# Designs tried in a protein design run: designed miniproteins, single chains, continued (5). Part 103

Each design is a single chain, and the fold is of that chain. pLDDT is the mean over its residues in the fold that is shown.

## One batch from the design tools (miniprotein)

Design m19802
Fold by ESMFold2-Fast:
Structure m19802 (fold): chain A 73 residues (1-73)
Amino acid sequence: MSKVVARLVGLILRAIGAALDGDFEAAKEALLEAVELAKEHGDREGLELVRETARKLGLEEAERYAEEALEEL
């Protein structure tokens, strides 16, 4: 696993943990950071994973941000 993939997975896990703790702002921030990382590296699969995670957590803003990043790739 590359260092970038490890970082992306870490951000997604952080978002899930924050959401489980009821900290939806921290969860959103972690997913937005994950979108920027995946977009920077052209990681379409990573962006799709972030979008799906945001959808499952009900974080509509992060889901839309990931969708917009996918459109830009």
Scores: mean pLDDT 84

Design m19803
Fold by ESMFold2-Fast:
Structure m19803 (fold): chain A 70 residues (1-70)
Amino acid sequence: SDALAARYAAAKALSSPEALAVAREVGRQLRAIGEQVDAMLRKRRELLAQGVPEEEALEIAAREAGMEKK
């Protein structure tokens, strides 16, 4: 099947040192993004519990989590 062939090709590619280095870097970047998203969602929930409007709460949470463009 095409899906099985694609998975085999991906697994073979990941066996190379270069592909492994790229996969590690991508994993590191995704982990950092996940941590920022989690921090933003926690802060947004706290602000909503304090009665801050949803739009303002999201903006403040994103800024404090470092997700705003500076």
Scores: mean pLDDT 75

Design m19804
Fold by ESMFold2-Fast:
Structure m19804 (fold): chain A 62 residues (1-62)
Amino acid sequence: SVKAGQIAQRLHQAGVPPEQALVAAKLVMEGKSPEEIQKKLIELGASKEQAELAKKIVEEVL
């Protein structure tokens, strides 16, 4: 979807590793909330700061 692509691109530009950015985009396509995406990225080894930034980007696009 366009929204998932935008999220992946913005996360990559913000310094999130490509693998984590793609996982976040997939979770958006599955209808997961920004909060659930943040938690999942932390589980995958993202820093607290990166996960909070990812949540903000997802909220802005959705």
Scores: mean pLDDT 80

Design m19805
Fold by ESMFold2-Fast:
Structure m19805 (fold): chain A 61 residues (1-61)
Amino acid sequence: APSADERRFAALARIAEAVAAGDLEGAIALLRELAAAETDPALRAALEAEIAWLEREAARR
């Protein structure tokens, strides 16, 4: 089974693919899922900051 770090890396790769494809709503959904599973408060805060930024960008288009 993949480690927590390997699962996090795979999730971040999927998020990057969604952003590259212009799927900001999909990227936000994946980031919310990752943040909900994250136990490190600093990493969770960073993910929540990215969600807030992407929500602002989605609202501008």
Scores: mean pLDDT 80

Design m19806
Fold by ESMFold2-Fast:
Structure m19806 (fold): chain A 82 residues (1-82)
Amino acid sequence: SSLDAILEELKEIAPELPEEVLKEIAEHILKAGKALQEGKYEEAIKALKEAIAILEKYLEERESASARRLLELLKGKLEQLE
């Protein structure tokens, strides 16, 4: 699934992210996954938007191809739900 692809990319990028940023992104991605399983699409959309905002903020101060790939996957999943 696209969520599995997002989790794999997060694992790949994990060593490049500060621990606090990684924890926040992972928390929101997991929350989105749980919300999708429960049919709570509005909650899933909100959680994905929060993960996207954290990554966009990180990318304002750093350049990372892996972070951009993760951002693209998150945006793609968000577009599928809207």
Scores: mean pLDDT 81

Design m19807
Fold by ESMFold2-Fast:
Structure m19807 (fold): chain A 71 residues (1-71)
Amino acid sequence: MALDEKIKRLEEEIKKDPNNAEAYILLGTLYLSRGEYDKAIEYYQKALDIDPNNEVAKQGLEDAEAAKKAA
């Protein structure tokens, strides 16, 4: 469905441009919304590997780690 298509598109974007921090942030946010905290953490960490000062990725990582601890 539409969500799976969006994830596939973002994964394709990352394959074409592995330094696209925005695509990693979007994937992290999508997986966080699905309760897939480990994948969300992984993608936010990848975004921070590319752009260590990205506040959106830092906040997303904190939110995903907090959600995982609460689960």
Scores: mean pLDDT 82

Design m19808
Fold by ESMFold2-Fast:
Structure m19808 (fold): chain A 89 residues (1-89)
Amino acid sequence: SMEEMQAGVADVVVAVARWMVRKGLPREALEMAVLAARAGASEEEVAEVVEEAARAGASAEELREAAEELEREGHRELAERVRELAEEL
């Protein structure tokens, strides 16, 4: 089904985002986290990747930009969590 195919894509995008965090690419990891949410990854998995990117050095501005994109795509609760994280930096 398309839902199963989207779940497979989400898993790959989440894995790529985590790989980017490990490579010291926090901005790129945030971009992948937004793509993962778009592909149907759970809010919890996306939030975990965003927190990992913040710990790896993502700026408050980069986190706010990611939150704006998530909100535009209808992920309002996730966007609020990301904004709260940006305010703590």
Scores: mean pLDDT 84

Design m19809
Fold by ESMFold2-Fast:
Structure m19809 (fold): chain A 55 residues (1-55)
Amino acid sequence: SKEKMEELLKRNKEAKKELEEELEKAEGLKKLVLEIALGSTEYVIERIEEKLKKL
């Protein structure tokens, strides 16, 4: 449903903020893992926003 997609979008945007804050302090392997997680989260946000535009 649209409501569930909006909640999922909100949660992913919050997760993105947390990842960005952690990434600012991270180095080495942890930085790499956080960069991958951030990229994945951004991709999910883009897909949800695209779906919501069609509803």
Scores: mean pLDDT 86

Design m19810
Fold by ESMFold2-Fast:
Structure m19810 (fold): chain A 55 residues (1-55)
Amino acid sequence: SLELGPVTTQNLVAAGFGTPEAVAAADPEELAAVPGVGRKTAEEVLEAARAQLAR
Protein backbone atom coordinates (compact mmCIF):
# COMPACT_ATOMS: atom_id res chain seq x y z
CA SER A 1 0.00 0.00 0.00
CA LEU A 2 1.17 3.51 -0.85
CA GLU A 3 1.37 5.88 2.13
CA LEU A 4 3.30 9.11 1.68
CA GLY A 5 3.69 11.76 4.34
CA PRO A 6 3.34 15.45 3.39
CA VAL A 7 7.13 15.97 3.60
CA THR A 8 7.86 13.09 1.20
CA THR A 9 5.18 14.33 -1.22
CA GLN A 10 6.65 17.84 -1.09
CA ASN A 11 10.15 16.47 -1.76
CA LEU A 12 8.90 14.59 -4.83
CA VAL A 13 7.24 17.75 -6.18
CA ALA A 14 10.37 19.83 -5.48
CA ALA A 15 12.50 17.27 -7.35
CA GLY A 16 10.27 17.61 -10.43
CA PHE A 17 8.04 14.58 -9.86
CA GLY A 18 4.79 16.49 -9.36
CA THR A 19 2.88 14.65 -12.11
CA PRO A 20 2.26 10.97 -12.92
CA GLU A 21 3.96 11.54 -16.29
CA ALA A 22 7.14 12.85 -14.66
CA VAL A 23 7.23 9.95 -12.17
CA ALA A 24 6.62 7.33 -14.89
CA ALA A 25 9.50 8.77 -16.95
CA ALA A 26 11.94 8.62 -14.02
CA ASP A 27 14.29 5.78 -13.12
CA PRO A 28 13.56 4.02 -9.81
CA GLU A 29 17.09 4.97 -8.67
CA GLU A 30 16.38 8.66 -9.33
CA LEU A 31 13.12 8.46 -7.37
CA ALA A 32 14.88 6.63 -4.52
CA ALA A 33 17.40 9.50 -4.30
CA VAL A 34 14.61 11.93 -3.32
CA PRO A 35 14.79 12.68 0.44
CA GLY A 36 12.35 10.48 2.33
CA VAL A 37 11.98 8.06 -0.59
CA GLY A 38 13.67 4.68 -0.45
CA ARG A 39 13.84 2.07 -3.22
CA LYS A 40 10.65 0.36 -2.01
CA THR A 41 8.74 3.65 -1.89
CA ALA A 42 10.15 4.61 -5.31
CA GLU A 43 8.80 1.35 -6.77
CA GLU A 44 5.38 1.96 -5.19
CA VAL A 45 5.24 5.55 -6.47
CA LEU A 46 6.21 4.41 -9.98
CA GLU A 47 3.51 1.71 -9.93
CA ALA A 48 0.90 4.22 -8.73
CA ALA A 49 1.87 6.69 -11.47
CA ARG A 50 1.61 4.01 -14.16
CA ALA A 51 -1.82 2.98 -12.81
CA GLN A 52 -3.03 6.60 -13.04
CA LEU A 53 -1.72 6.93 -16.62
CA ALA A 54 -3.57 3.73 -17.64
CA ARG A 55 -6.76 5.83 -17.53
Scores: mean pLDDT 75

Design m19811
Fold by ESMFold2-Fast:
Structure m19811 (fold): chain A 64 residues (1-64)
Amino acid sequence: ADALIAQAGAEMRAGVEAFEKGDYETAIEHFERSAELFRQAGVPAGAEAADEMAEIARKKLEES
């Protein structure tokens, strides 16, 4: 369980880094992976946060 949460956190951080660089496609991939890992770990709040970040990145991609 702890390993999945750690991996989800790492994916979230990678997504934020890509987002800050304007690489929205890469950010979406990392946020989606983070959400999947949080769901597997049984952390719904983490999955919801990652899904929200992915949606924000998709909106930014549409504006690019």
Scores: mean pLDDT 85

Design m19812
Fold by ESMFold2-Fast:
Structure m19812 (fold): chain A 85 residues (1-85)
Amino acid sequence: MKIEVFTTSGGRRVAIDKENNIAVVEVDDGLSPAVREMAAALELIAEFLDSGIQFKKVVAVPRSEADAMGDEGLIKLVKEEAEKL
């Protein structure tokens, strides 16, 4: 499993697994669960629309939680979601 971590043009951290089509996306703090999901989906659309990638699973992580867990924690979340497939 190859997991890539990068920062989008919008300044959000993203961890992706292209083999299982899983994404973990940083979102703003204080958002409700539904708004977090929408924010994560919009960030992926903005970044990957031209690539044709269709994500099977998207996980939204508040910025404060992403800061606390770091890149390693984001990678761990991708692995956990891949295990559930």
Scores: mean pLDDT 79

Design m19813
Fold by ESMFold2-Fast:
Structure m19813 (fold): chain A 79 residues (1-79)
Amino acid sequence: SKKVLVTISGLDGEEITEEDVKNFFKKYGLTPKEVKLLSKTKDKAVFEVTFESEEEAKKAIELLNGTFFRDKPVTVEEA
């Protein structure tokens, strides 16, 4: 699949935007084609991220799953 699900938890009311997620991937040399917010609570945000290729989606999982965004844990899994 060319799509991944990105979950950022431990938000404690902090807002994470689609642009924030796009820029987070760009720091790792990946450029998403599309980023969509699927759900948001005070503690958790879930995004669907689409890449141009399945190879880029797999690299996103390998590079970013289990990392941190502003000290908040990030999970990246196949959509």
Scores: mean pLDDT 87

Design m19814
Fold by ESMFold2-Fast:
Structure m19814 (fold): chain A 64 residues (1-64)
Amino acid sequence: ALPTRRSAEQEARAREVVRIVNEVIEANDLDPETVAEINRVAAEGFRAGDLEAARRRMEAIAEK
């Protein structure tokens, strides 16, 4: 456990979010505005705990 900031589950979720974001960005060679939108969606998914929905939304943004 981390000192009163995050649970082990929150840390695992944060690492998974970073992995998804990096994968989407690397695959699509995105501009900075699109990267900012993907990071916003990733942060929303982290807070909501629904990484699958966040991943689908990030992929849709990258493909547009």
Scores: mean pLDDT 72

Design m19815
Fold by ESMFold2-Fast:
Structure m19815 (fold): chain A 56 residues (1-56)
Amino acid sequence: LEEEAKRLLEKAEELLKKAEELRKKFPNDKEKLFEAEVLEGIAALLRAMAKFLLKK
């Protein structure tokens, strides 16, 4: 359970870094900015799941 939570947090961090890179490299590309937003949403979900697992 703790190992699973750690993996979810690590994956979330990777997605956030990728989203940040997309925003920096392509600030005027609507498709890339939307992709970054989707990655940020997935990362938020993964962090929520990890927090739930750590509490139980």
Scores: mean pLDDT 81

Design m19816
Fold by ESMFold2-Fast:
Structure m19816 (fold): chain A 81 residues (1-81)
Amino acid sequence: SIRERAIRIEAEATLLRMQLYVLIKTTEDESKKEKARKLFERLNEIIKRAQEGLEKEDEKLVEEVEKELKKIKKEVKELLS
């Protein structure tokens, strides 16, 4: 259902935000810190758009948000490596 998909997006994005928060607070690399902050802001937008997709029952919007989250997840994984 759209509701389950939106909730899964929010949960995944929240977990990724927590991982980025740890990096932002612990890294002495200003370049990594700046990249982490930008990804954190993108994840905030993902959560907002998932909530909008749920409110509007917009399956296409939820699908687009899922695809963008997968891209962000890759970028977070590379940054945490």
Scores: mean pLDDT 88

Design m19817
Fold by ESMFold2-Fast:
Structure m19817 (fold): chain A 59 residues (1-59)
Amino acid sequence: MDLVDQLVEKIVELIEQGKAISEIKEELKKQIAENKGISKEVKDTFLKNVEKQIEAAKK
C-alpha cells in the first residue's frame, strides 16, 4: 500500500477502536502536514475521505 492508503486504514482503525473524533482528526492533519511526499491533490482527497469516515462514525 502507498502512504495515503496506510493513513486511510489507520483512520478507520482508530475510529473503530473508539478514539475521539477530534483526536483522530488532529493526528491525521499532523501526519499529512508533516509528510512532504504527499501532493496537495492527494492531501485534499485524503482529508475528504477522513471527513466522510468521521461523519459516519458520529451516527
Scores: mean pLDDT 67

Design m19818
Fold by ESMFold2-Fast:
Structure m19818 (fold): chain A 68 residues (1-68)
Amino acid sequence: SLEEAIKELFKLTDEGVKKAKSPEEKSRLVTLGIAGVLLAIGYELEGDQEKALEAVRKTMEEIKKLIE
């Protein structure tokens, strides 16, 4: 479900923030996570469940690249 996907994104963002060494890096990760959630909710409100899930997945991929 979208709720479960958002929960996973939130957990990944939190893990990234804990690994980040600077306030700037932490802010970047939090901003990206929030933007991804807002985009997903926007698509869900428009009835586009596929794009909502894709927004969460793409945001998670971007966060993973930043914490590697």
Scores: mean pLDDT 84

Design m19819
Fold by ESMFold2-Fast:
Structure m19819 (fold): chain A 56 residues (1-56)
Amino acid sequence: AMNGGELFKKLEEFLNDPSTKEEDVEKVLKEMLDLGILDEDKVKALKELFEKSKKK
């Protein structure tokens, strides 16, 4: 398992990579939520930002 810093770095890479799929982002966000790094509100906000970025 990745530590919190590694998960955050991976999330940033995924959000900046146009080839990243939604399920890849969701997996990282779920792990961060389970580790208590992000709360549910932040996970939802990041998912919305990712979807908005891909739908534009």
Scores: mean pLDDT 73

Design m19820
Fold by ESMFold2-Fast:
Structure m19820 (fold): chain A 80 residues (1-80)
Amino acid sequence: GQAEIERLLEEPRRLIREGLETFPDSVERALALLEEAERLAEELLELARRSGGPELIEETERILEEIRRARARVEAEAAA
């Protein structure tokens, strides 16, 4: 159910928060954390497409969009 979806997305969400909190001090570490979040979310999306419900697919796709947006922000700040 919903609680299982929240449990599966817990670590990707934590890594996004940690990455964004880290990026002003360490761009390299921030990007590494966001890359790990993206890898986990992509693995979850593949699993969701094979055996998960529409809700897990939608929530995982939202997390992937958030990760990609966060990475783009960190990369833009690093380039400035």
Scores: mean pLDDT 82

Design m19821
Fold by ESMFold2-Fast:
Structure m19821 (fold): chain A 64 residues (1-64)
Amino acid sequence: GNLERAIELYQQAGELASQGQFQEALALVQEAIALLREVESDPLARQMLARAEGEKAKLEEHLK
């Protein structure tokens, strides 16, 4: 489902960020955030959304 796909995208983004591929990581985090927003009635999705938004901010800082 959307939650499972969002978690996969978030994990892939983490791998890309560890390799210095910040633009690619940001794209996957943004996709994960979009999917998490569709299921934000789920408490786990809300927790993941907060983490994904934090990671997005860190990745955007690397791209300045």
Scores: mean pLDDT 85

Design m19823
Fold by ESMFold2-Fast:
Structure m19823 (fold): chain A 80 residues (1-80)
Amino acid sequence: LERARELLEEARRAKERGDTERAVELALEAIYTAVKELGHNDPEASALVAEAGRLVAELAGEQAGGLLQKTVTRAMKEAE
């Protein structure tokens, strides 16, 4: 979880610099890391997915839903 939190912090910093592409990549990596380590039903993972998911929605717009679904599905499969 700590690594996922650091990735989300880096994503916010990338957004502040105007690096939208990097911010989305880092936010998706934070989601992937949290779900893979704790599972999608874990409250701490769910909270981080919600925080990072809001950032992806803000930056990726209409593409956000597909990116989020793909990332969560990949993390769940690799957590097995």
Scores: mean pLDDT 77

Design m19824
Fold by ESMFold2-Fast:
Structure m19824 (fold): chain A 62 residues (1-62)
Amino acid sequence: RVEEALAEHGPLTAAELARLLGQSPATVSRALRRLVTEGRAEARTVVDPETGERVTVYSLAP
């Protein structure tokens, strides 16, 4: 599950979660939006160290 993967692996992008869970990016993105809306996850924009571009990573809320 998305929440379990975030707990085990720390901050992850939707694409990384989709790959890890074997689910489509659309499915993972829907789950992440729900968790953020419920206050159970946080979305943060960070700079990707490989590309230098801003990407959104997700982590469990405290």
Scores: mean pLDDT 76

Design m19825
Fold by ESMFold2-Fast:
Structure m19825 (fold): chain A 80 residues (1-80)
Amino acid sequence: SAADAAFLAAVERLIDEDPRFSPELKEQIRAILREAVAAGTRQAWIDAVKRIANLMLEAGVPVEEVGRFLQRIADARAAA
């Protein structure tokens, strides 16, 4: 949908602008979000958020920064 496309475009921009993420991590996060959008369920979204949080923590991103990034994703989803 147009809303899904707008959400993915906004989040892909947030990911691309974040200097903490390797190209590999950026692609993993993008793939997870696209899968969640395609599934279209609340459970898929919850699972995606958990997977992204775990990947960021494993990459050494501080927990406070993980929380801020996930909040920005949630805000982008709500705005779309």
Scores: mean pLDDT 83

Design m19826
Fold by ESMFold2-Fast:
Structure m19826 (fold): chain A 58 residues (1-58)
Amino acid sequence: TAAEEEARMAQGIREVVEKVLPEDPVLARQLLERALADARAMGHPAAEREAERGLKVA
């Protein structure tokens, strides 16, 4: 379902912040920017907000 897709995207975004950002901040920022674009294109506001938060700390 769309809710399950959004939840999976939000979880993936959190994992980028937790696991990728400390190791490779440049890659993390690129992944978060792509995730933000994808969340907006798919109409997933919770995932969009999660990506925006990640970008603020990246």
Scores: mean pLDDT 82

Design m19827
Fold by ESMFold2-Fast:
Structure m19827 (fold): chain A 83 residues (1-83)
Amino acid sequence: GSPALEEEINRYEKRIEEDPKDAEAYLNLGALLMAAERWEEAAEYYKEAIRLDPKNKLAWLGLGVALDALEKYEEAKKYFEKA
């Protein structure tokens, strides 16, 4: 991966360690992990973003895309319908 991308991932991981209720940090880390093609990790962070802020449609969309990349098509469809 890009050194800049890995630096951003590390920055958001640190932000989550400092504030584990920061829904925005989980959402942004999910998106960065998607860019890094780390689909399973991205899905986990999007799930936490949804748990912390279930009204954030971007987190539902992001989880759907990550699950689609993991070939979990039926599960992905359910999250796209929530987005």
Scores: mean pLDDT 89

Design m19828
Fold by ESMFold2-Fast:
Structure m19828 (fold): chain A 58 residues (1-58)
Amino acid sequence: SLKEKAEALAKANREKAQELKAKGEELLKIDEEEGKKLLEQAKKLEAGAAALEAGAKA
């Protein structure tokens, strides 16, 4: 169903965001520019996951 697909995608986005956040924080210590890029990507995935979760509840 559409709800199941949205929930699965939200979970995948959150898992990817966690990975990018960890890599981004590590890279910030070495390469601030690349680290910031990964952290921004993680934030976008978290926002997308939150939107999908909100839609699944409605």
Scores: mean pLDDT 82

Design m19829
Fold by ESMFold2-Fast:
Structure m19829 (fold): chain A 64 residues (1-64)
Amino acid sequence: DAKNNLISKFYKTGKEKWSSEEAIKIINSEKLLSEEQKKKLIEEIKKYKELSKEEFIEILDKNL
């Protein structure tokens, strides 16, 4: 499950927030996501300078 894999990666970093650049790199590296899914997620993430775990999960919930 791409969503659970991405959430797990965020938690494993131990960071409270990811920069939008870090989040975009992780999404682009995720082979379980289609190119269409990556595009949708990246467009939403670009609206942020940084994302909390809660914000990241909300974006995944709305777009996957």
Scores: mean pLDDT 83

Design m19830
Fold by ESMFold2-Fast:
Structure m19830 (fold): chain A 79 residues (1-79)
Amino acid sequence: MKAKEEEALKKLKEALEAEKEGDYEKAAEYLREAARLLGEIVEEYAASLEDEEEKRRVLEAGREQVEKLLERAEELEEK
């Protein structure tokens, strides 16, 4: 889990650097990779939970964050 978290943060950092350089296509690609990793992290964490209500809440929050990253990537790709 921590290794995936570190990789996700690395992708977010790479996306910020690409955006700073005006490489919106590259930035969007890194954001999509970060979203994929976040989805995996959320699924793994949810699978470790015993309470079904807590599991649902974690999955819902994770889905919302993944959607936000993907929307941001689409916005950058349209530039």
Scores: mean pLDDT 82

Design m19831
Fold by ESMFold2-Fast:
Structure m19831 (fold): chain A 58 residues (1-58)
Amino acid sequence: SEEERKKLIEDMEKAFERYEQLVENKKKTATPSEQKRLDELLELTRTLRERRIAEIEG
């Protein structure tokens, strides 16, 4: 149902947001090289989020 799909998207968005917050916190104590790697991880996470939401939306 549309309601179930919306809830799934909302739950996934919250999970991605929490993960992004964890990565941002990790960056605060990271070296410059580690920060670059974490930035790449954030970009990948954003891409996967967009792709997964698109799959659920249809």
Scores: mean pLDDT 83

Design m19832
Fold by ESMFold2-Fast:
Structure m19832 (fold): chain A 60 residues (1-60)
Amino acid sequence: LGYSAKEYGMMFRAIIENKGLTEEEAAKLLGISRSTVRDIIAGKRKPSEEELKKFEELLK
């Protein structure tokens, strides 16, 4: 609801950093590709609803 690709990228980067994970480790835990994680964090594209749900799992 209204977040830009850049805003999602900043949020996802913060979550990964707070968990002490690398991009590759986060991708493995989420079950998505490393390139997808990198593109979202870089603000190149918005995450899908499925990808957003996967990132919410990292908060647990």
Scores: mean pLDDT 79

Design m19833
Fold by ESMFold2-Fast:
Formats: structure tokens, sequence, C-alpha cells
Structure m19833 (fold): chain A 89 residues (1-89)
């Protein structure tokens, strides 16, 4: 049951690394994948996971205009996912 939460944690950490490398679009994709896994691991997180996924889509769209700002936002969002995944472990 905790396997999906562990995978979500792994993806969230990968997203932080990608964002630090200036790859906010790739980070956003990992954030969306992690959020979906968290929603599947704990149905009580579905609304929060949807909110995170929508914010990640916004980051990916904004990355074309301001990659530095999008990278900072992706790090913050991925850190929220790390905290959520760790609470399920």
Amino acid sequence: AKEKARKALELAKEAIELAKEGKPEEAAKKIIEAALLLADADPSLVLKAIGIALRAIGIALDAEKDKEKASEEAIELAEELVELAEKLL
C-alpha cells in the first residue's frame, strides 16, 4: 500500500533535481506523475493532488516566459509533494 507513496517521493525528489538544473518543464511532468500516485495511495489527498497537478501545468506553461521563476516554483511545489509523501510513510 505504501509503495505508491514511496514512488511519489522518488519522483518529487527527481523533480527538485530537474528544477535545480533549470528544467522546469521536465520537473512539472514529474510533479504531475507524483501527485497522481499520491492521490492513488490516499484518496483523501485527491483534491490536494489535483491542485498540485494544475499548479505544475501552470509552471510548465510559464517556463517559456521565465524559466528561472518557473524553476523556483517547481522546487517549492515538489517540496510540498515530498512532505505529503513522507506523511504517508
Scores: mean pLDDT 84

Design m19834
Fold by ESMFold2-Fast:
Structure m19834 (fold): chain A 59 residues (1-59)
Amino acid sequence: SKAEEAARLAREIARAQAEGRLDEARRLTVKLEELSGVAVDHRDPASVERAAVRTVLDL
């Protein structure tokens, strides 16, 4: 589902950020932006979490 995909993307982005794989994080945030409809900063964990929460809760 859309909610499950958003949660999965958020986890993968968090892993990529933690490992310094910023190009992969950026690529994954584009997909999260498509699902959430909001801008996501691939360098900001809080931005990723907000987008995922909005998508899961349909806010």
Scores: mean pLDDT 82

Design m19835
Fold by ESMFold2-Fast:
Structure m19835 (fold): chain A 76 residues (1-76)
Amino acid sequence: KVEENKKFIEELAKKAKEYREKLKSGQITEDEFFDFIEEINLEYYKKVDPTAYRMLEEARKARELAEKGVPVEEIV
């Protein structure tokens, strides 16, 4: 399990490096780059820290609801 997680992390790091190179070459925008990095971070936590992944997803949903004007009292 430890070896599998290490390989998984290395694969995610390689993907992040590819996106950084694409950003530098102008193949993708900064907004697209941040979206890709956010997805990589979610994949990382989903595999290595499911508790952090759940908290991150909940925080993301809370931010989305706040942007839609839902009162904080209903989110918290």
Scores: mean pLDDT 72

Design m19836
Fold by ESMFold2-Fast:
Order: structure tokens, then C-alpha cells, then sequence
Structure m19836 (fold): chain A 99 residues (1-99)
């Protein structure tokens, strides 16, 4: 729900900061955690849809920024895994219609 979405946003922003410093492994670890929390937020049927979408979008951005600075196969695989999971979270959040 809302707590997972807010935590996902915080971790995604930290992952982007780490990526800007060239720390792909550390950034990738935070990006995958952010994507996981964004997915949990998106799975909550009573959750804030707009917040869940924002969390997923920031998690995608974090994964892509981490991939941009990745230098090893481990770093590349981690960033790709985070991006795919975050994309799944966005699709899940996007299926919730406002009533």
C-alpha cells in the first residue's frame, strides 16, 4: 500500500543518486528493492493508484540509470531484473481504474 509506495520512491531516488556516482552494484540493489516494493504497492486493491504509479515509474528510472553505469555482467543483470520488475509493477498499477 501507501507505505510500500513511499519506501519504493525513497529507495529509487537513492538508487539514482548512487548511479550518478557510478555505483552501479549498490544502486542496482536499491533499484531491485524499490521495484519489489512498487510491485507490492501496486498489488494493494485499496492502495493509492497515483502513488503506486509514481513509485513504479521512479523504480524504472532507477533501474535504467543503474544500467547506464553498469560495468560487469552482475551489475547489468541486476539492473535488467530491476527494470523488468518495475515495468510489471507499473502495468499492475495501471489496471486500477479510478471510481
Amino acid sequence: GEEEARRAIELAEKAIELAKKGKSLEGGRLAIEAATLAERAAEDPEGDKELAIRAAELAIRAALETLKVAKTIEEINLAIAAALKAAGALFLAGYKEPV
Scores: mean pLDDT 84

Design m19837
Fold by ESMFold2-Fast:
Structure m19837 (fold): chain A 60 residues (1-60)
Amino acid sequence: MIDVDLDPTLSMLEAKEKLEELGFSDEEIERGINLLAERRRFQGVSRETVEKEKEEVLKS
């Protein structure tokens, strides 16, 4: 699991770039994005919206 203090105002794309700068692998970046997606769902964002954002970022 990624234990990184990600700024909650970061977009998923910005979070991905930050994790890449920190030297995380593609698998760890995907895990970090999944954790951020869970946090966004906790904040009331719909599953569908979060899944679309995650797919878009990971497809890049």
Scores: mean pLDDT 70

Design m19838
Fold by ESMFold2-Fast:
Structure m19838 (fold): chain A 109 residues (1-109)
Amino acid sequence: SLAAALAALAAAVAAGDVEAAIEAAIRLMLALADLALEGDIEGLEEAIAALERLLAEATDPEIKRILDLTLDYAKKILEAAKAGKKREAVLIAIAGILRLLGLEIEREL
């Protein structure tokens, strides 16, 4: 799940596909929630490192915005998970999904 979400996000970034990037970022938020519930701190840290690499490579301003938002929420999920606050980590992931959906809705308007 995590590997698939990261691969989809990397493909969307490489293609400059904003809609696909939002979809992949939402799937990544779900994967991060699962990792937090499992207490998989190493998995969360690996996901953050992958997001930081993608953000550094991105050139499209809209994709950078999506990646920056996703990275901010991923870091908050890691902080909550490290503190053993699994419920907070899930709520942060849900908040991140809602923010990403908001970006997609704005593009349709």
Scores: mean pLDDT 88

Design m19839
Fold by ESMFold2-Fast:
Structure m19839 (fold): chain A 87 residues (1-87)
Amino acid sequence: MEEEEKKKKAIDYLYEGDKNLSKARQAADAGDVETARKYADEAIKNYEKALEVAPEDLKPFVQKELDYGKKLADESIALAEARAAAA
C-alpha cells in the first residue's frame, strides 16, 4: 500500500514537471525569458521531488527523467533568449 502511494506521488510529480516544461516552452516561443526560467525551475523542482519520493526500484527511471528535464529546461531558456534577442 505505501509503495503504491510512493509510486503514485512520484508519477504525479513527474506529470507536474512535464506540465511546467510545456509552459516554459510556450514562454520560450514568445521570447519571455523570465517566465521560461520560472517554469523551467518549477519543472526541475518537481522532478527532484519525484526522485525524493520514488521507491528504490523506480529511482533510476526518475533520475533519467530529471536529467532529460534539465536538458529540456536549458533548451527552453536558450530558445527564449534567442527569441527575445530577435524581437
Scores: mean pLDDT 86

Design m19840
Fold by ESMFold2-Fast:
Structure m19840 (fold): chain A 62 residues (1-62)
Amino acid sequence: MKDIAVDSLIKAIEAKNEEGAKKGVEEMLKKGLISKEQAEKIIKAIEEKDYEEAKKLLEEVK
């Protein structure tokens, strides 16, 4: 489940769907799949358009 969620978020980032990616990160946090600190770092990278950093942080969550 966690791996599928991460892969879906990476695809959203590649499609430049910022809202979908941010919402997905928040849902992963609610389900306890990532820490609050990890979620905040990923959301910040997405908001700053640093998609390479956002994808790297998501891969580290796997």
Scores: mean pLDDT 78

